# Designs tried in a protein design run: designed miniproteins, single chains, continued (2). Part 47

Each design is a single chain, and the fold is of that chain. pLDDT is the mean over its residues in the fold that is shown.

## One batch from the design tools (miniprotein)

Design m5714
Fold by ESMFold2-Fast:
Structure m5714 (fold): chain A 91 residues (1-91)
Amino acid sequence: ADPQEIEEGIALIDLAVANVDEKKGDFEGAAETYKRAAEKYNSPEAYVNAGKAYDKLGKLDEAIEWYRKALSIDPDNEEAKKLLEEVEKKK
């Protein structure tokens, strides 16, 4: 298998675990899993999801950092732009 396919497969498993944690209300566990996936795979989607989990925990400064990281990889990420504006308004 292509190394990229293996990396994507592992990332999908990590994201699935984080989604289960989030559905159970474990946003701290979800945030940690998304953070690891984002840092390892440099995924803008994982950074956005980490930001959402930190926002749900009330950790607004961390949420802002994760959305900014998503935008540093994908400057046109509409979801990250909107969520960054929304979380900045909560401060």
Scores: mean pLDDT 73

Design m5715
Fold by ESMFold2-Fast:
Structure m5715 (fold): chain A 70 residues (1-70)
Amino acid sequence: GEISRLQAELERKKEELRRLEQEKQTLMNSLPTAQDVSKQIGQILRTIGEILDLEAEIRKLEAKIRELKA
């Protein structure tokens, strides 16, 4: 059903969020040994942007699931 499909999509996006948070942490931890610090900071900022976008998508999916149950 529609709800089951959306719940599966929500779980996948939550897993992606966890991976992006781990990637961000790895980039931050490697910053002191980066050959190009400015480039590394740019990568961290891009990853933060992806995390924010994904969090917004997760919130929209949760809201849609709630509406379908109402």
Scores: mean pLDDT 85

Design m5716
Fold by ESMFold2-Fast:
Structure m5716 (fold): chain A 86 residues (1-86)
Amino acid sequence: KEVEELEKKAEEKKKEQRELILEGASVTVEYMGKGVKARMDGDKEKREKYFEEMAKKDKELEEKARKAREEAEELKKKAEELKKEE
């Protein structure tokens, strides 16, 4: 049943990837809203700060999502190799 465990872990990593992608979208919406409010207040410096923070967080979440995807693919490959042995 090692194959079932590897497949389950791969699904968990796929879920983690999807959650990170959704979190990135949520962060973008949140910071876009903050940036619009800063623009309405005429605070250009605050607006630029929010867009920079958004870009940094998006990059971090994108890297985490990419890593989760790679881990899911490796786990799936291990499960497939084990199935070939059995």
Scores: mean pLDDT 81

Design m5717
Fold by ESMFold2-Fast:
Structure m5717 (fold): chain A 64 residues (1-64)
Amino acid sequence: MDKEVTAALADMYLALGKILEKKGFYDEAIETYRKAAELYRQAGDTEGVERAEKIASELEKKKK
């Protein structure tokens, strides 16, 4: 798979996670952010992985 295509797909999942978070679907948002992190990892985008994982972790803490 092309790394640019994989990174673009990761960006789409990141955007979807933000939409779900705004709607209050925290569990779905966390899973979506984790999927974005996995796709960034496949693309070799270390910064994208860190960003998506931090957002997922922060949201997991806030939903408590």
Scores: mean pLDDT 82

Design m5718
Fold by ESMFold2-Fast:
Structure m5718 (fold): chain A 61 residues (1-61)
Amino acid sequence: GSSMEKKKEELLKEIEEAGVRAVLAGGDPEKVSELSKEGVELVEQGKFEEARKIIEEIKSL
């Protein structure tokens, strides 16, 4: 349980870390960048569940 602001920062960090890990694992950098941008937008809109799904997709690349 955290404030909404802390939750946003945590998810933004998770998106960036997932993106870096996906690229290092041989994922498509263009696809990773596209999904990361979508995830950031969802977090900024407070759509945390949708952002978590994007993080899962990035991790699957």
Scores: mean pLDDT 82

Design m5719
Fold by ESMFold2-Fast:
Structure m5719 (fold): chain A 62 residues (1-62)
Amino acid sequence: MVLTPEQREIYRALGEANDLILNGAPKEEILAKLEEALKLARAAGDAAMVATVEALIATVKA
């Protein structure tokens, strides 16, 4: 799959959030990075990515 520049930026933010999760960072830091990814997905108008990031935020909050 060839990513758009907007999608690459979203995936970069998601990758950073995943690194925080794997390194045991505080939940607040993980959520802040996921919220940034959500903002980027909304700005890009990618409804599927918005839904994916919202699901990840819900999982981290659980």
Scores: mean pLDDT 80

Design m5720
Fold by ESMFold2-Fast:
Structure m5720 (fold): chain A 73 residues (1-73)
Amino acid sequence: MEEMQAAVDEELAKAKAAAEAGDAEAAVEALEKAAEIAKEYIRKTFPKEEAEELIKKLEEHVEKLKAAVKEAV
């Protein structure tokens, strides 16, 4: 479980590195991939109610990161 979350964090770190390099499109792509992987894992691993809460938090973080990348680059 935590290994999968670490893999998602790695994708998010790659997104930040791409944004710092000025590659906004690569950063957004990495964020979208991380979100897709995390959502599928959450739906498989947690009861529906807990999964929905975790997915909402994840989507909020991804939206804020996408907005930050768009403003920074």
Scores: mean pLDDT 75

Design m5721
Fold by ESMFold2-Fast:
Structure m5721 (fold): chain A 57 residues (1-57)
Amino acid sequence: STIDLLVSFLSDPKSIFYELLQEVKEGRKPKSELIDDLVDYFNISRKTAEEILEKLL
């Protein structure tokens, strides 16, 4: 599924979004900013972006 592919991509240290995910996990960046970035970059719904982050956080 698209969710599983993006979860794998964001978990890869070579991904451009890996650092952003680490900042959210560490509380240095709000989850909402990463959701906005995922929606804009991958053209997915906010609900889909939230489901991806629920698997990663």
Scores: mean pLDDT 82

Design m5722
Fold by ESMFold2-Fast:
Structure m5722 (fold): chain A 93 residues (1-93)
Amino acid sequence: ATTREATVEEEVEMPAAASPVGISGSATVTTSGLGDVTVTATGTAKAEGSPEGTSTRTESAPAQSTLTGTAVALITAAKDTKVKVTVTATATE
């Protein structure tokens, strides 16, 4: 099988002090466009003084040249805390 990977990093600021907030990110992978493709997206959210939130989502898609993997990580942090979100999407055909 052929594997292709994309990683995207973003910084966001926490809106208000609250219970866990879902921070989302997406990464887009270009495939050959042949056969069915499985996309796995792993999201990690990290804030200073807070535990790291991690989530993984796997999706299967028909053949197409570009696939987007999306993951949501839950994180608890104080208002205006900078949160680093990293999403890695891997497409396997």
Scores: mean pLDDT 67

Design m5723
Fold by ESMFold2-Fast:
Structure m5723 (fold): chain A 69 residues (1-69)
Amino acid sequence: AEAAREALLAEGEKRVAALEEAGRRAVADLELDPASASAVETARAFMAGLIAKERAATEAAAEALAAAL
């Protein structure tokens, strides 16, 4: 049970790292255009929300796994 929970949490952290990298690349292109300042802000807020949801989902899944096993 412990090993499975640790593996699930580790996979979640890898997914978060991938989202952070994808967000950086998406925003970098928009930053080249000053007219896109509001779009950059919106994109960053959206990515922050996705990262927070991914972390919450991973924690919930790990807790459910621990409770079921």
Scores: mean pLDDT 76

Design m5724
Fold by ESMFold2-Fast:
Structure m5724 (fold): chain A 67 residues (1-67)
Amino acid sequence: TRERILEAAVALALEGGMRALTPRRIAERAGVSVATVRAFFRRGGLREVIERLTEEGVELLKEVVLK
């Protein structure tokens, strides 16, 4: 469940930017309740999302620059 929330949050942020990263949208994408998403963020989930987004951003930049 936590991994599904993380993947959903990262995908939404990549698609629509940080503004798209709302508990409701993440819950719908991950197939969980909004309460579950809020619990994820209370337990440091935001840091995990930011770290994954930073890694994805670096990989995307590498692909663009090395094309």
Scores: mean pLDDT 73

Design m5725
Fold by ESMFold2-Fast:
Structure m5725 (fold): chain A 111 residues (1-111)
Amino acid sequence: IDVDAVAEALVEYARENGLGVEVLTYPLRHATDEEFREAARLLLEGKPPPEEKRGLYEGIKNVIIAVARYLSGDKNPSDEDIREAAELLVRTPQEVRDEIAERAEELYSEP
């Protein structure tokens, strides 16, 4: 996984959608592999997340979409692209997810 390229994709997605970078970096730092899998399933099924985890799961969905856009090169990724992005994120070690989050925070703060 290319840490710099993924971080740039997350920053671009955040800016384009009027989101703070923390909406994307918080899930990268704190979400479990099971939460990534469940958020991907809910996104693919068009279902809302559990009320107690709404903010976290919406954040995870945004991360998955941003990564899917990067991997596919398409602003409207397919269900297959979304599944591939979620699987890549689950397979990515926590230390690398932390590096992506840190790099995205650095890039987002640059003018």
Scores: mean pLDDT 83

Design m5727
Fold by ESMFold2-Fast:
Structure m5727 (fold): chain A 67 residues (1-67)
Amino acid sequence: TSQVTFTAAEDLASATVTNASSSSVTITVSVNGVQVASTTVPANASATIDLSAVKAGDTVTITKTAV
């Protein structure tokens, strides 16, 4: 499992996640410690994840888990 945490500079709507690896991964997004979105991205594919719950000043944690 890999994790990145950042503070949002502005309100967000959505993001495209690209998986360039040979295996599927699950991406989860937490805002201020609460999970707001999750998507599974197949190998060598892209998926859109909903970030409409993210507001400027929120602490965003993105977690990547192997499937």
Scores: mean pLDDT 79

Design m5728
Fold by ESMFold2-Fast:
Structure m5728 (fold): chain A 59 residues (1-59)
Amino acid sequence: MERIEELRKRAETLPEEDKEVVLGLLNTAELALENGDYERAEYLIEQAEELIDEAEERA
């Protein structure tokens, strides 16, 4: 889960509103991985990455 850990670190540098949404997506992605729902986990990780990139562009 190196990718999720990396995204969590990036999320911590974001504004609070963006950070909360991203961390929520990453937490749900971890639960999906635990349940073996890899497609859902991948989707949620991609959504988190997009939000991080968007928030970083605004910073």
Scores: mean pLDDT 81

Design m5729
Fold by ESMFold2-Fast:
Structure m5729 (fold): chain A 58 residues (1-58)
Amino acid sequence: SEEEELIERIKELVREYAKKQGLTDEQIDFLIEQTLDAVKESGNPEAVLEALEEQLKE
């Protein structure tokens, strides 16, 4: 589904960003969990994806 594709994209961006920052695998997994919780609470995966893309723009 479209939502599943957005969630996978969010996970990929978080993983890539965290690796770039030198985070450990455990820290990356934690950050992904926190991001997915934010998606669940907001009910808007597109807005979360947009925020992550802006953060990676630098």
Scores: mean pLDDT 77

Design m5730
Fold by ESMFold2-Fast:
Structure m5730 (fold): chain A 60 residues (1-60)
Amino acid sequence: MESLEKEIKREEERYRQVKAELEANKDADPLTQARLLFVLASEEAAIYIYKKMLEKLKEK
């Protein structure tokens, strides 16, 4: 449980960083934007999965 909460916090921090990088690079070349969007989507999916797992552990 504690390990999962730490992973969520780490992924949320990375999500915020990548989101800020994407905003800073909104006028960058399409490949750079696509790479940042891919990372952002991956972090969002990881946070979603970890939160769902944490919810299930708390329900029990």
Scores: mean pLDDT 79

Design m5731
Fold by ESMFold2-Fast:
Structure m5731 (fold): chain A 83 residues (1-83)
Amino acid sequence: MLSEEERQRQAENDIETARKLIEDAKKAVESGDVETAIRYVIAAYLALISAEYFDTDPERIAELRKEVDEASKLVDEALKKKQ
């Protein structure tokens, strides 16, 4: 099993990855590439699940979940406008 220090590093990497994917999803929405934005949001949720598994800070994970949910709503709104 990973050490506490290694687990913390994994959680931090997953959080950073999720935030980067959220940013990429927002940019894809702005460019009109809703299909790519959907894929980025899915990848961000997977990174969030991984971060939640490794992290010991529930408040930090709750904040990240809120950020991912916000991005998901933006993608959903963009998809509705495209249709």
Scores: mean pLDDT 82

Design m5732
Fold by ESMFold2-Fast:
Structure m5732 (fold): chain A 112 residues (1-112)
Amino acid sequence: SLKPIDKKLVEKAIEELKKAYELAKDTNPEAAEQLEKAIELAKKALETGNKADVEEAMEKVLEAFAKAVAAGDWEAADQALRALAYLAQSLGLSAEEVNRRVSAALKKAEEA
């Protein structure tokens, strides 16, 4: 995409990531660690405008989501998906592409 990232959507994603972190921090420290990394990368994307920083933040959110699902932490998992949706929208990604990435992350976690 030749369009710049939508920084307002990245800001919304950071808000949702912070909520996901608060849900996970006491119950799923591995998911919380990935969410903290995602927050740092999303903040970096706001400063740089770099799509690669948003893509890397999405990878960390997907790792956190898979860990939350594996632990049965459905509230943290749902909140992580909301953050993922905003990050994906900031890049202009389709719902189909987001669903493929979610499925791939869950499969990778089950194979570990």
Scores: mean pLDDT 87

Design m5733
Fold by ESMFold2-Fast:
Structure m5733 (fold): chain A 66 residues (1-66)
Amino acid sequence: MTLLVTFTGSEAEREALIAELRADPRIRVEELSPTRFRVTLTGPVSYEIGTILRLIGEPHVEVEIL
């Protein structure tokens, strides 16, 4: 599954979340701009759903499913 993730919060909040995502070997993060990232999820559907819910729960993050 591929997500477009847009950050609207602070740089520190973005860096912390990006570091969390990059620590997971099932997540590939590609920077499109300083505030926009393509996030590719690999693994079972339950893991993908859990990751999407985690991101949607962030107060300064917008998620679009591609």
Scores: mean pLDDT 81

Design m5734
Fold by ESMFold2-Fast:
Structure m5734 (fold): chain A 69 residues (1-69)
Amino acid sequence: SKEKEEYLKKGEEYYKKGEEYKKEGKYDEAVEYYLKAAEYYRKAGDEEKALEAEINAGLIRIEKAVEKF
């Protein structure tokens, strides 16, 4: 459907922003955009891409938590 295509496109746009923020060292923004990507991928029915985005957000959170010790 058109809605599924729109959701997939939004997921891809947010995922790309998450990657860009991660490369800039803006980790809080990277996590935010990866999670937004996961939400839209899930709305599009793409569970694999949603999980990938959630894993990327989770890895950043773990890395930042470890840096505090």
Scores: mean pLDDT 86

Design m5735
Fold by ESMFold2-Fast:
Structure m5735 (fold): chain A 88 residues (1-88)
Amino acid sequence: MDEKYKQALELLRQGKYGEAKKIADQLAKEGHYKEAGDIYEKLGDYYESHMDYGGAVSYYEKAAELYRKAGDLEKAEEALKKAEELRK
């Protein structure tokens, strides 16, 4: 388990979403696509809860892209469905 992934989850719990996103971007560059996708999906959930549907859609689409790169097609489809529901 990547220590950066654990740090990002802790930052999300503290409401430090910008810092968590920076770690997710670094994880993606390092090839840790599933962990990066998990963080982006949680960012999408946060923005949706604050009625920032445009932000939520962008994060869910990024999570889906990362899940596809990880080979997790089920999670990619779930994230994309979340984005599509908010575009209406």
Scores: mean pLDDT 85

Design m5736
Fold by ESMFold2-Fast:
Structure m5736 (fold): chain A 68 residues (1-68)
Amino acid sequence: LEAKVVVESEETARLELSKDAILVLPDGSKIKIKGSVTIPVKTLIESTLIVEGKEYKVLDIVKEVVVK
């Protein structure tokens, strides 16, 4: 899995993924990701990613951070 974060503003970032995934938000809500998702930076940092049945902390898988 390849993941990068693109900072879009002071409050929002785009998570880009090489594979389809499910993002589990801190409140337990789930978002299906196909390629990318844009959400608040604070929410993204506290979220968990499920890819092919395996769980990852978003912070542990992000290898690139891009400021736009």
Scores: mean pLDDT 76

Design m5737
Fold by ESMFold2-Fast:
Structure m5737 (fold): chain A 62 residues (1-62)
Amino acid sequence: ADEETRKGIELGAEGRLEEAREHFRKALELDPRHREAALGLAAVLESMGRPEEAAAVLARFA
């Protein structure tokens, strides 16, 4: 989970949004309660123009 989350953050910073999304998704499959991965996924989804999906991801942790 942590390794996938770190890769997602690095790819997101490089603007590789689709690859970042896949790594965050995999991190959440391994650990559904991984808050950092959820925050990263939400940030990537917002950057992709999908803010409603970002909100849905974060609502899981509210």
Scores: mean pLDDT 79

Design m5738
Fold by ESMFold2-Fast:
Structure m5738 (fold): chain A 60 residues (1-60)
Amino acid sequence: MEEEEKKKKELMEKLKELLKKLYPDLSDEEIDNAIERNFGDKSIKELEEAIKKLEKILSL
C-alpha cells in the first residue's frame, strides 16, 4: 500500500507536468483539481497509460 501510494503520487506529479505543458494558461490549482477529478481513482497502470498518451501528443 505505501509503495503503491508513493508510485501513484509520482505518476500524478508527472501528469501535472505534462498537463502544464499542454495547458500553460491553467493555474497549478486548476491542473491539480483536473488531475484529482480525472485520475484520483485511477490505477497505476491507467496513470502510466495516460502519461504515455500525453507524451505522444507533446511529441507531435
Scores: mean pLDDT 78

Design m5739
Fold by ESMFold2-Fast:
Structure m5739 (fold): chain A 68 residues (1-68)
Amino acid sequence: MPSLAELVEEIERLLPLLSPEEQARAGRLLADAFRLLSKGIETGDEAAIEEARRLVEEALRLAREAAA
């Protein structure tokens, strides 16, 4: 399984291929994911870390579909 950092790097590579609206949607998913990840790390909340990963994977899926 790729790390969260690897997923984010792939999204960053795809962002220039997206429309401004698609970039905004992917960026919002990443912002929400980073908020949850920060909270999860600080509080030891595994569920928050898992939700953060899910949001990053959703952002990657959106970026891949938009770039295709």
Scores: mean pLDDT 83

Design m5740
Fold by ESMFold2-Fast:
Structure m5740 (fold): chain A 65 residues (1-65)
Amino acid sequence: MSEEELNEEVEISLLLMKASIYKRFGDYEGAAEYYEKLAELLERLGRLEEAREYRELAEEYKKKA
């Protein structure tokens, strides 16, 4: 794995963790923000199916905020 690939996987993990934490504590606005950032990153990486799922999840939490 290149340095770039390693950094991308770390960023994915951090965004997912932050979104999950905000979701658990009822901060739906924060959860939506981090799920949106995760979807955008995944889309740039060509992981379009995963990006779609997180984009949909972000919209759901944005409606609850």
Scores: mean pLDDT 80

Design m5742
Fold by ESMFold2-Fast:
Structure m5742 (fold): chain A 74 residues (1-74)
Amino acid sequence: AAEAEEVARRLLELARELREEGREEYAERVEEAARLLLEGKIQEATGLLVELGRELYEEGRWDDLERLSAAVQR
């Protein structure tokens, strides 16, 4: 299915935007999730994205959480 590749593409676009904003740590984590998706490691990628989303929510980074959510949703 092309779904994982499409999500990975959107995550890579988000990571590029985060790097342009000087947010290297988040960019690296988003890029890692995209890499895992492209390697077919769906469970590992999902776990990483869920953990990142939880961390963003707990830190009150709702704009970042919205951007991440938009990248993973259809």
Scores: mean pLDDT 81

Design m5743
Fold by ESMFold2-Fast:
Structure m5743 (fold): chain A 61 residues (1-61)
Amino acid sequence: SPLEEVLAHVDRLAEKYGLPPEVRDALRLWAEQLLARGYSPEAIRASLDETVARLVEVRAA
C-alpha cells in the first residue's frame, strides 16, 4: 500500500542515518498526514529525503 511504502522509506532513512526514535516517529506521522492530504508516495519520499538531508547537515555543522 502507499502508506506501507512511505513508512518503510522513513524506517530505512532512520536506520541509514541513525535518527533517534522520536525523530523517526515524527517523520512517520508527517508522512501519514501528507498521504491523508492527497500527496503522492513519490512526492512524500522526495520531501522525506530533503528533510532528512537538512537534519543530517544541521547535526554535522
Scores: mean pLDDT 84

Design m5744
Fold by ESMFold2-Fast:
Structure m5744 (fold): chain A 85 residues (1-85)
Amino acid sequence: SEEELIEKAREKLVEGIDALNAGDYDTAARKFEEAAKLLEKTGSPIAKDAAKVFRQAADAARQGNREEALILATLGLMLLEISKK
């Protein structure tokens, strides 16, 4: 279901944020991309918008921009919370 895809994406986001906090930017980027890919499979416009934000977070993480990656990941998570309500 779409709800299962969103929940799996949330798990990947938590893993990505944990990796950012550990300084593992490559793992963080991969986890954000995995989350985005799951959300792109949904029919939800808000979830697809969140996917775009998570891909931007992955790019920031790959560039070593931890602060930007964290802000973008947080914004994308907020979009997912709005989509669930």
Scores: mean pLDDT 85

Design m5745
Fold by ESMFold2-Fast:
Structure m5745 (fold): chain A 55 residues (1-55)
Amino acid sequence: MWSDAEFNDTVQELAELDKKDREEAIKKAEELAKQSTDPTYKSRLNQLIRHLKSK
């Protein structure tokens, strides 16, 4: 189960990865969204994926 702290750390890691390799950041975010059982975190990850793809 995700904690808010673990989720925030994951978002920060994805933001750092996006600066180096956006395609890799998108792939990682998609895998995390697929593995997430929490609808709130899944929704937040899907919002992040849409944001990354819109750049």
Scores: mean pLDDT 76

Design m5746
Fold by ESMFold2-Fast:
Structure m5746 (fold): chain A 60 residues (1-60)
Amino acid sequence: MKIDDKEVEAILYTMNAVLALKAGDYETALEYARKALEIDPDNPLARHILEEAEQKLKEK
């Protein structure tokens, strides 16, 4: 199994986005989700976090 640096980076950004979302830091969650999607545009978890963070920010 070959895991390149980009796959690891996408996973780390996605994990940080999840943690930020759970902490209520929607702006940080949005930034990390965007970074994960720049590396892996088809990442369903990162896309879900991006959509949820954007919705929460609109309700401010």
Scores: mean pLDDT 79

Design m5747
Fold by ESMFold2-Fast:
Structure m5747 (fold): chain A 85 residues (1-85)
Amino acid sequence: SLLDADKERIRAEAERFVEELEQKESLTPSEIVAAGLVASMAIWAGDYETAARILEVIANQAEKLGDKETAERFRKLAEEYRKKS
């Protein structure tokens, strides 16, 4: 179906995105916003593992900025989505 084709495309794009994202030492605020949007699209497409990977990168960036509460929240969310995989 058209919906299934869209989900497959989103999954492939999200997987490429997270591979590049994981190679970065730090993220700009705009990159964090983009990462959140791609994670949401991956969740919609049923790619919970890719979403979890993106959420872990966001958590690591929050920890680097000293925001431990946000880091713990995003790591917990990543664990929850990984369990759905």
Scores: mean pLDDT 87

Design m5748
Fold by ESMFold2-Fast:
Structure m5748 (fold): chain A 65 residues (1-65)
Amino acid sequence: MAAAEEAIERIRRKAEELGVKAEVRFEGDTIHLELSGSPTKQTALAIEAIAIGQEAGLSVKVTFV
């Protein structure tokens, strides 16, 4: 869906702004994120990603590396 694609693009943009490496995968209605980098920045991106997902009506699952 277009909404999911836009949400993923927003998350990727936030990852770039924060300097966090993010791998994104979409399955069903869930966005899966694998994050690497500073723990503080990973947490900040996770919060933003969850908010973006909520606005799009999607679940977000975050894995920290």
Scores: mean pLDDT 80

Design m5749
Fold by ESMFold2-Fast:
Structure m5749 (fold): chain A 68 residues (1-68)
Amino acid sequence: MAEEMRRLAERARRARTPEQREEIKREIARLTGVDVADIDLAMEQGGVSLADLARVIALGLEESARQR
């Protein structure tokens, strides 16, 4: 889970087209169980990139798994 998110963060950093970014965004939504629109809103409100958002989610998942 968290490792998959870290891989998505790397892919988001390397994404060159809107289509590639949308595919990565859908994969993040699938793994987190949230809607793509909610991901867009979080990025806009937080002022973060897709790669940064995926990294933050990965860190949160890792911490949640370790601490319950």
Scores: mean pLDDT 74

Design m5750
Fold by ESMFold2-Fast:
Structure m5750 (fold): chain A 51 residues (1-51)
Amino acid sequence: MELTEEQKRALAERFGVPPEALKNARTVEDAAKALGVDPQTVREAVEELRK
């Protein structure tokens, strides 16, 4: 799953990291690695952001 810039900003805010930490994350797996969490956790966060 590819992340939009809006989703990256929202994930950065949700996990308390600067937006620059996710700048190079293209996929949920990239974001999970950057945040140090399970990819499933990122997928669930992205799904909540769509609602």
Scores: mean pLDDT 77

Design m5751
Fold by ESMFold2-Fast:
Structure m5751 (fold): chain A 86 residues (1-86)
Amino acid sequence: SMQLEYAEEVLRMLKEGVTFEEAKELLEKLLEERYKKVQDPEALEEAKKKIPEIAEEFYKAMKEKPADEELIAAVEREIERLRARL
């Protein structure tokens, strides 16, 4: 799932001290580049549409969280929720 992959990448970057706002822009570019290397036009088109949407969804949920530890906890809960759907 692109949502799960995005959430796991966000969690890793937050634990490394990157802010959520900085991670959003960097992760969109990194994931698009990853899917571009797959050389599947359908997968690339889906990634171009869904990665920005997922990032915006996370940004809306997290933009008012004041503390890094609260952001990390919220992303960890989202990862567990996404895994429960598998």
Scores: mean pLDDT 68

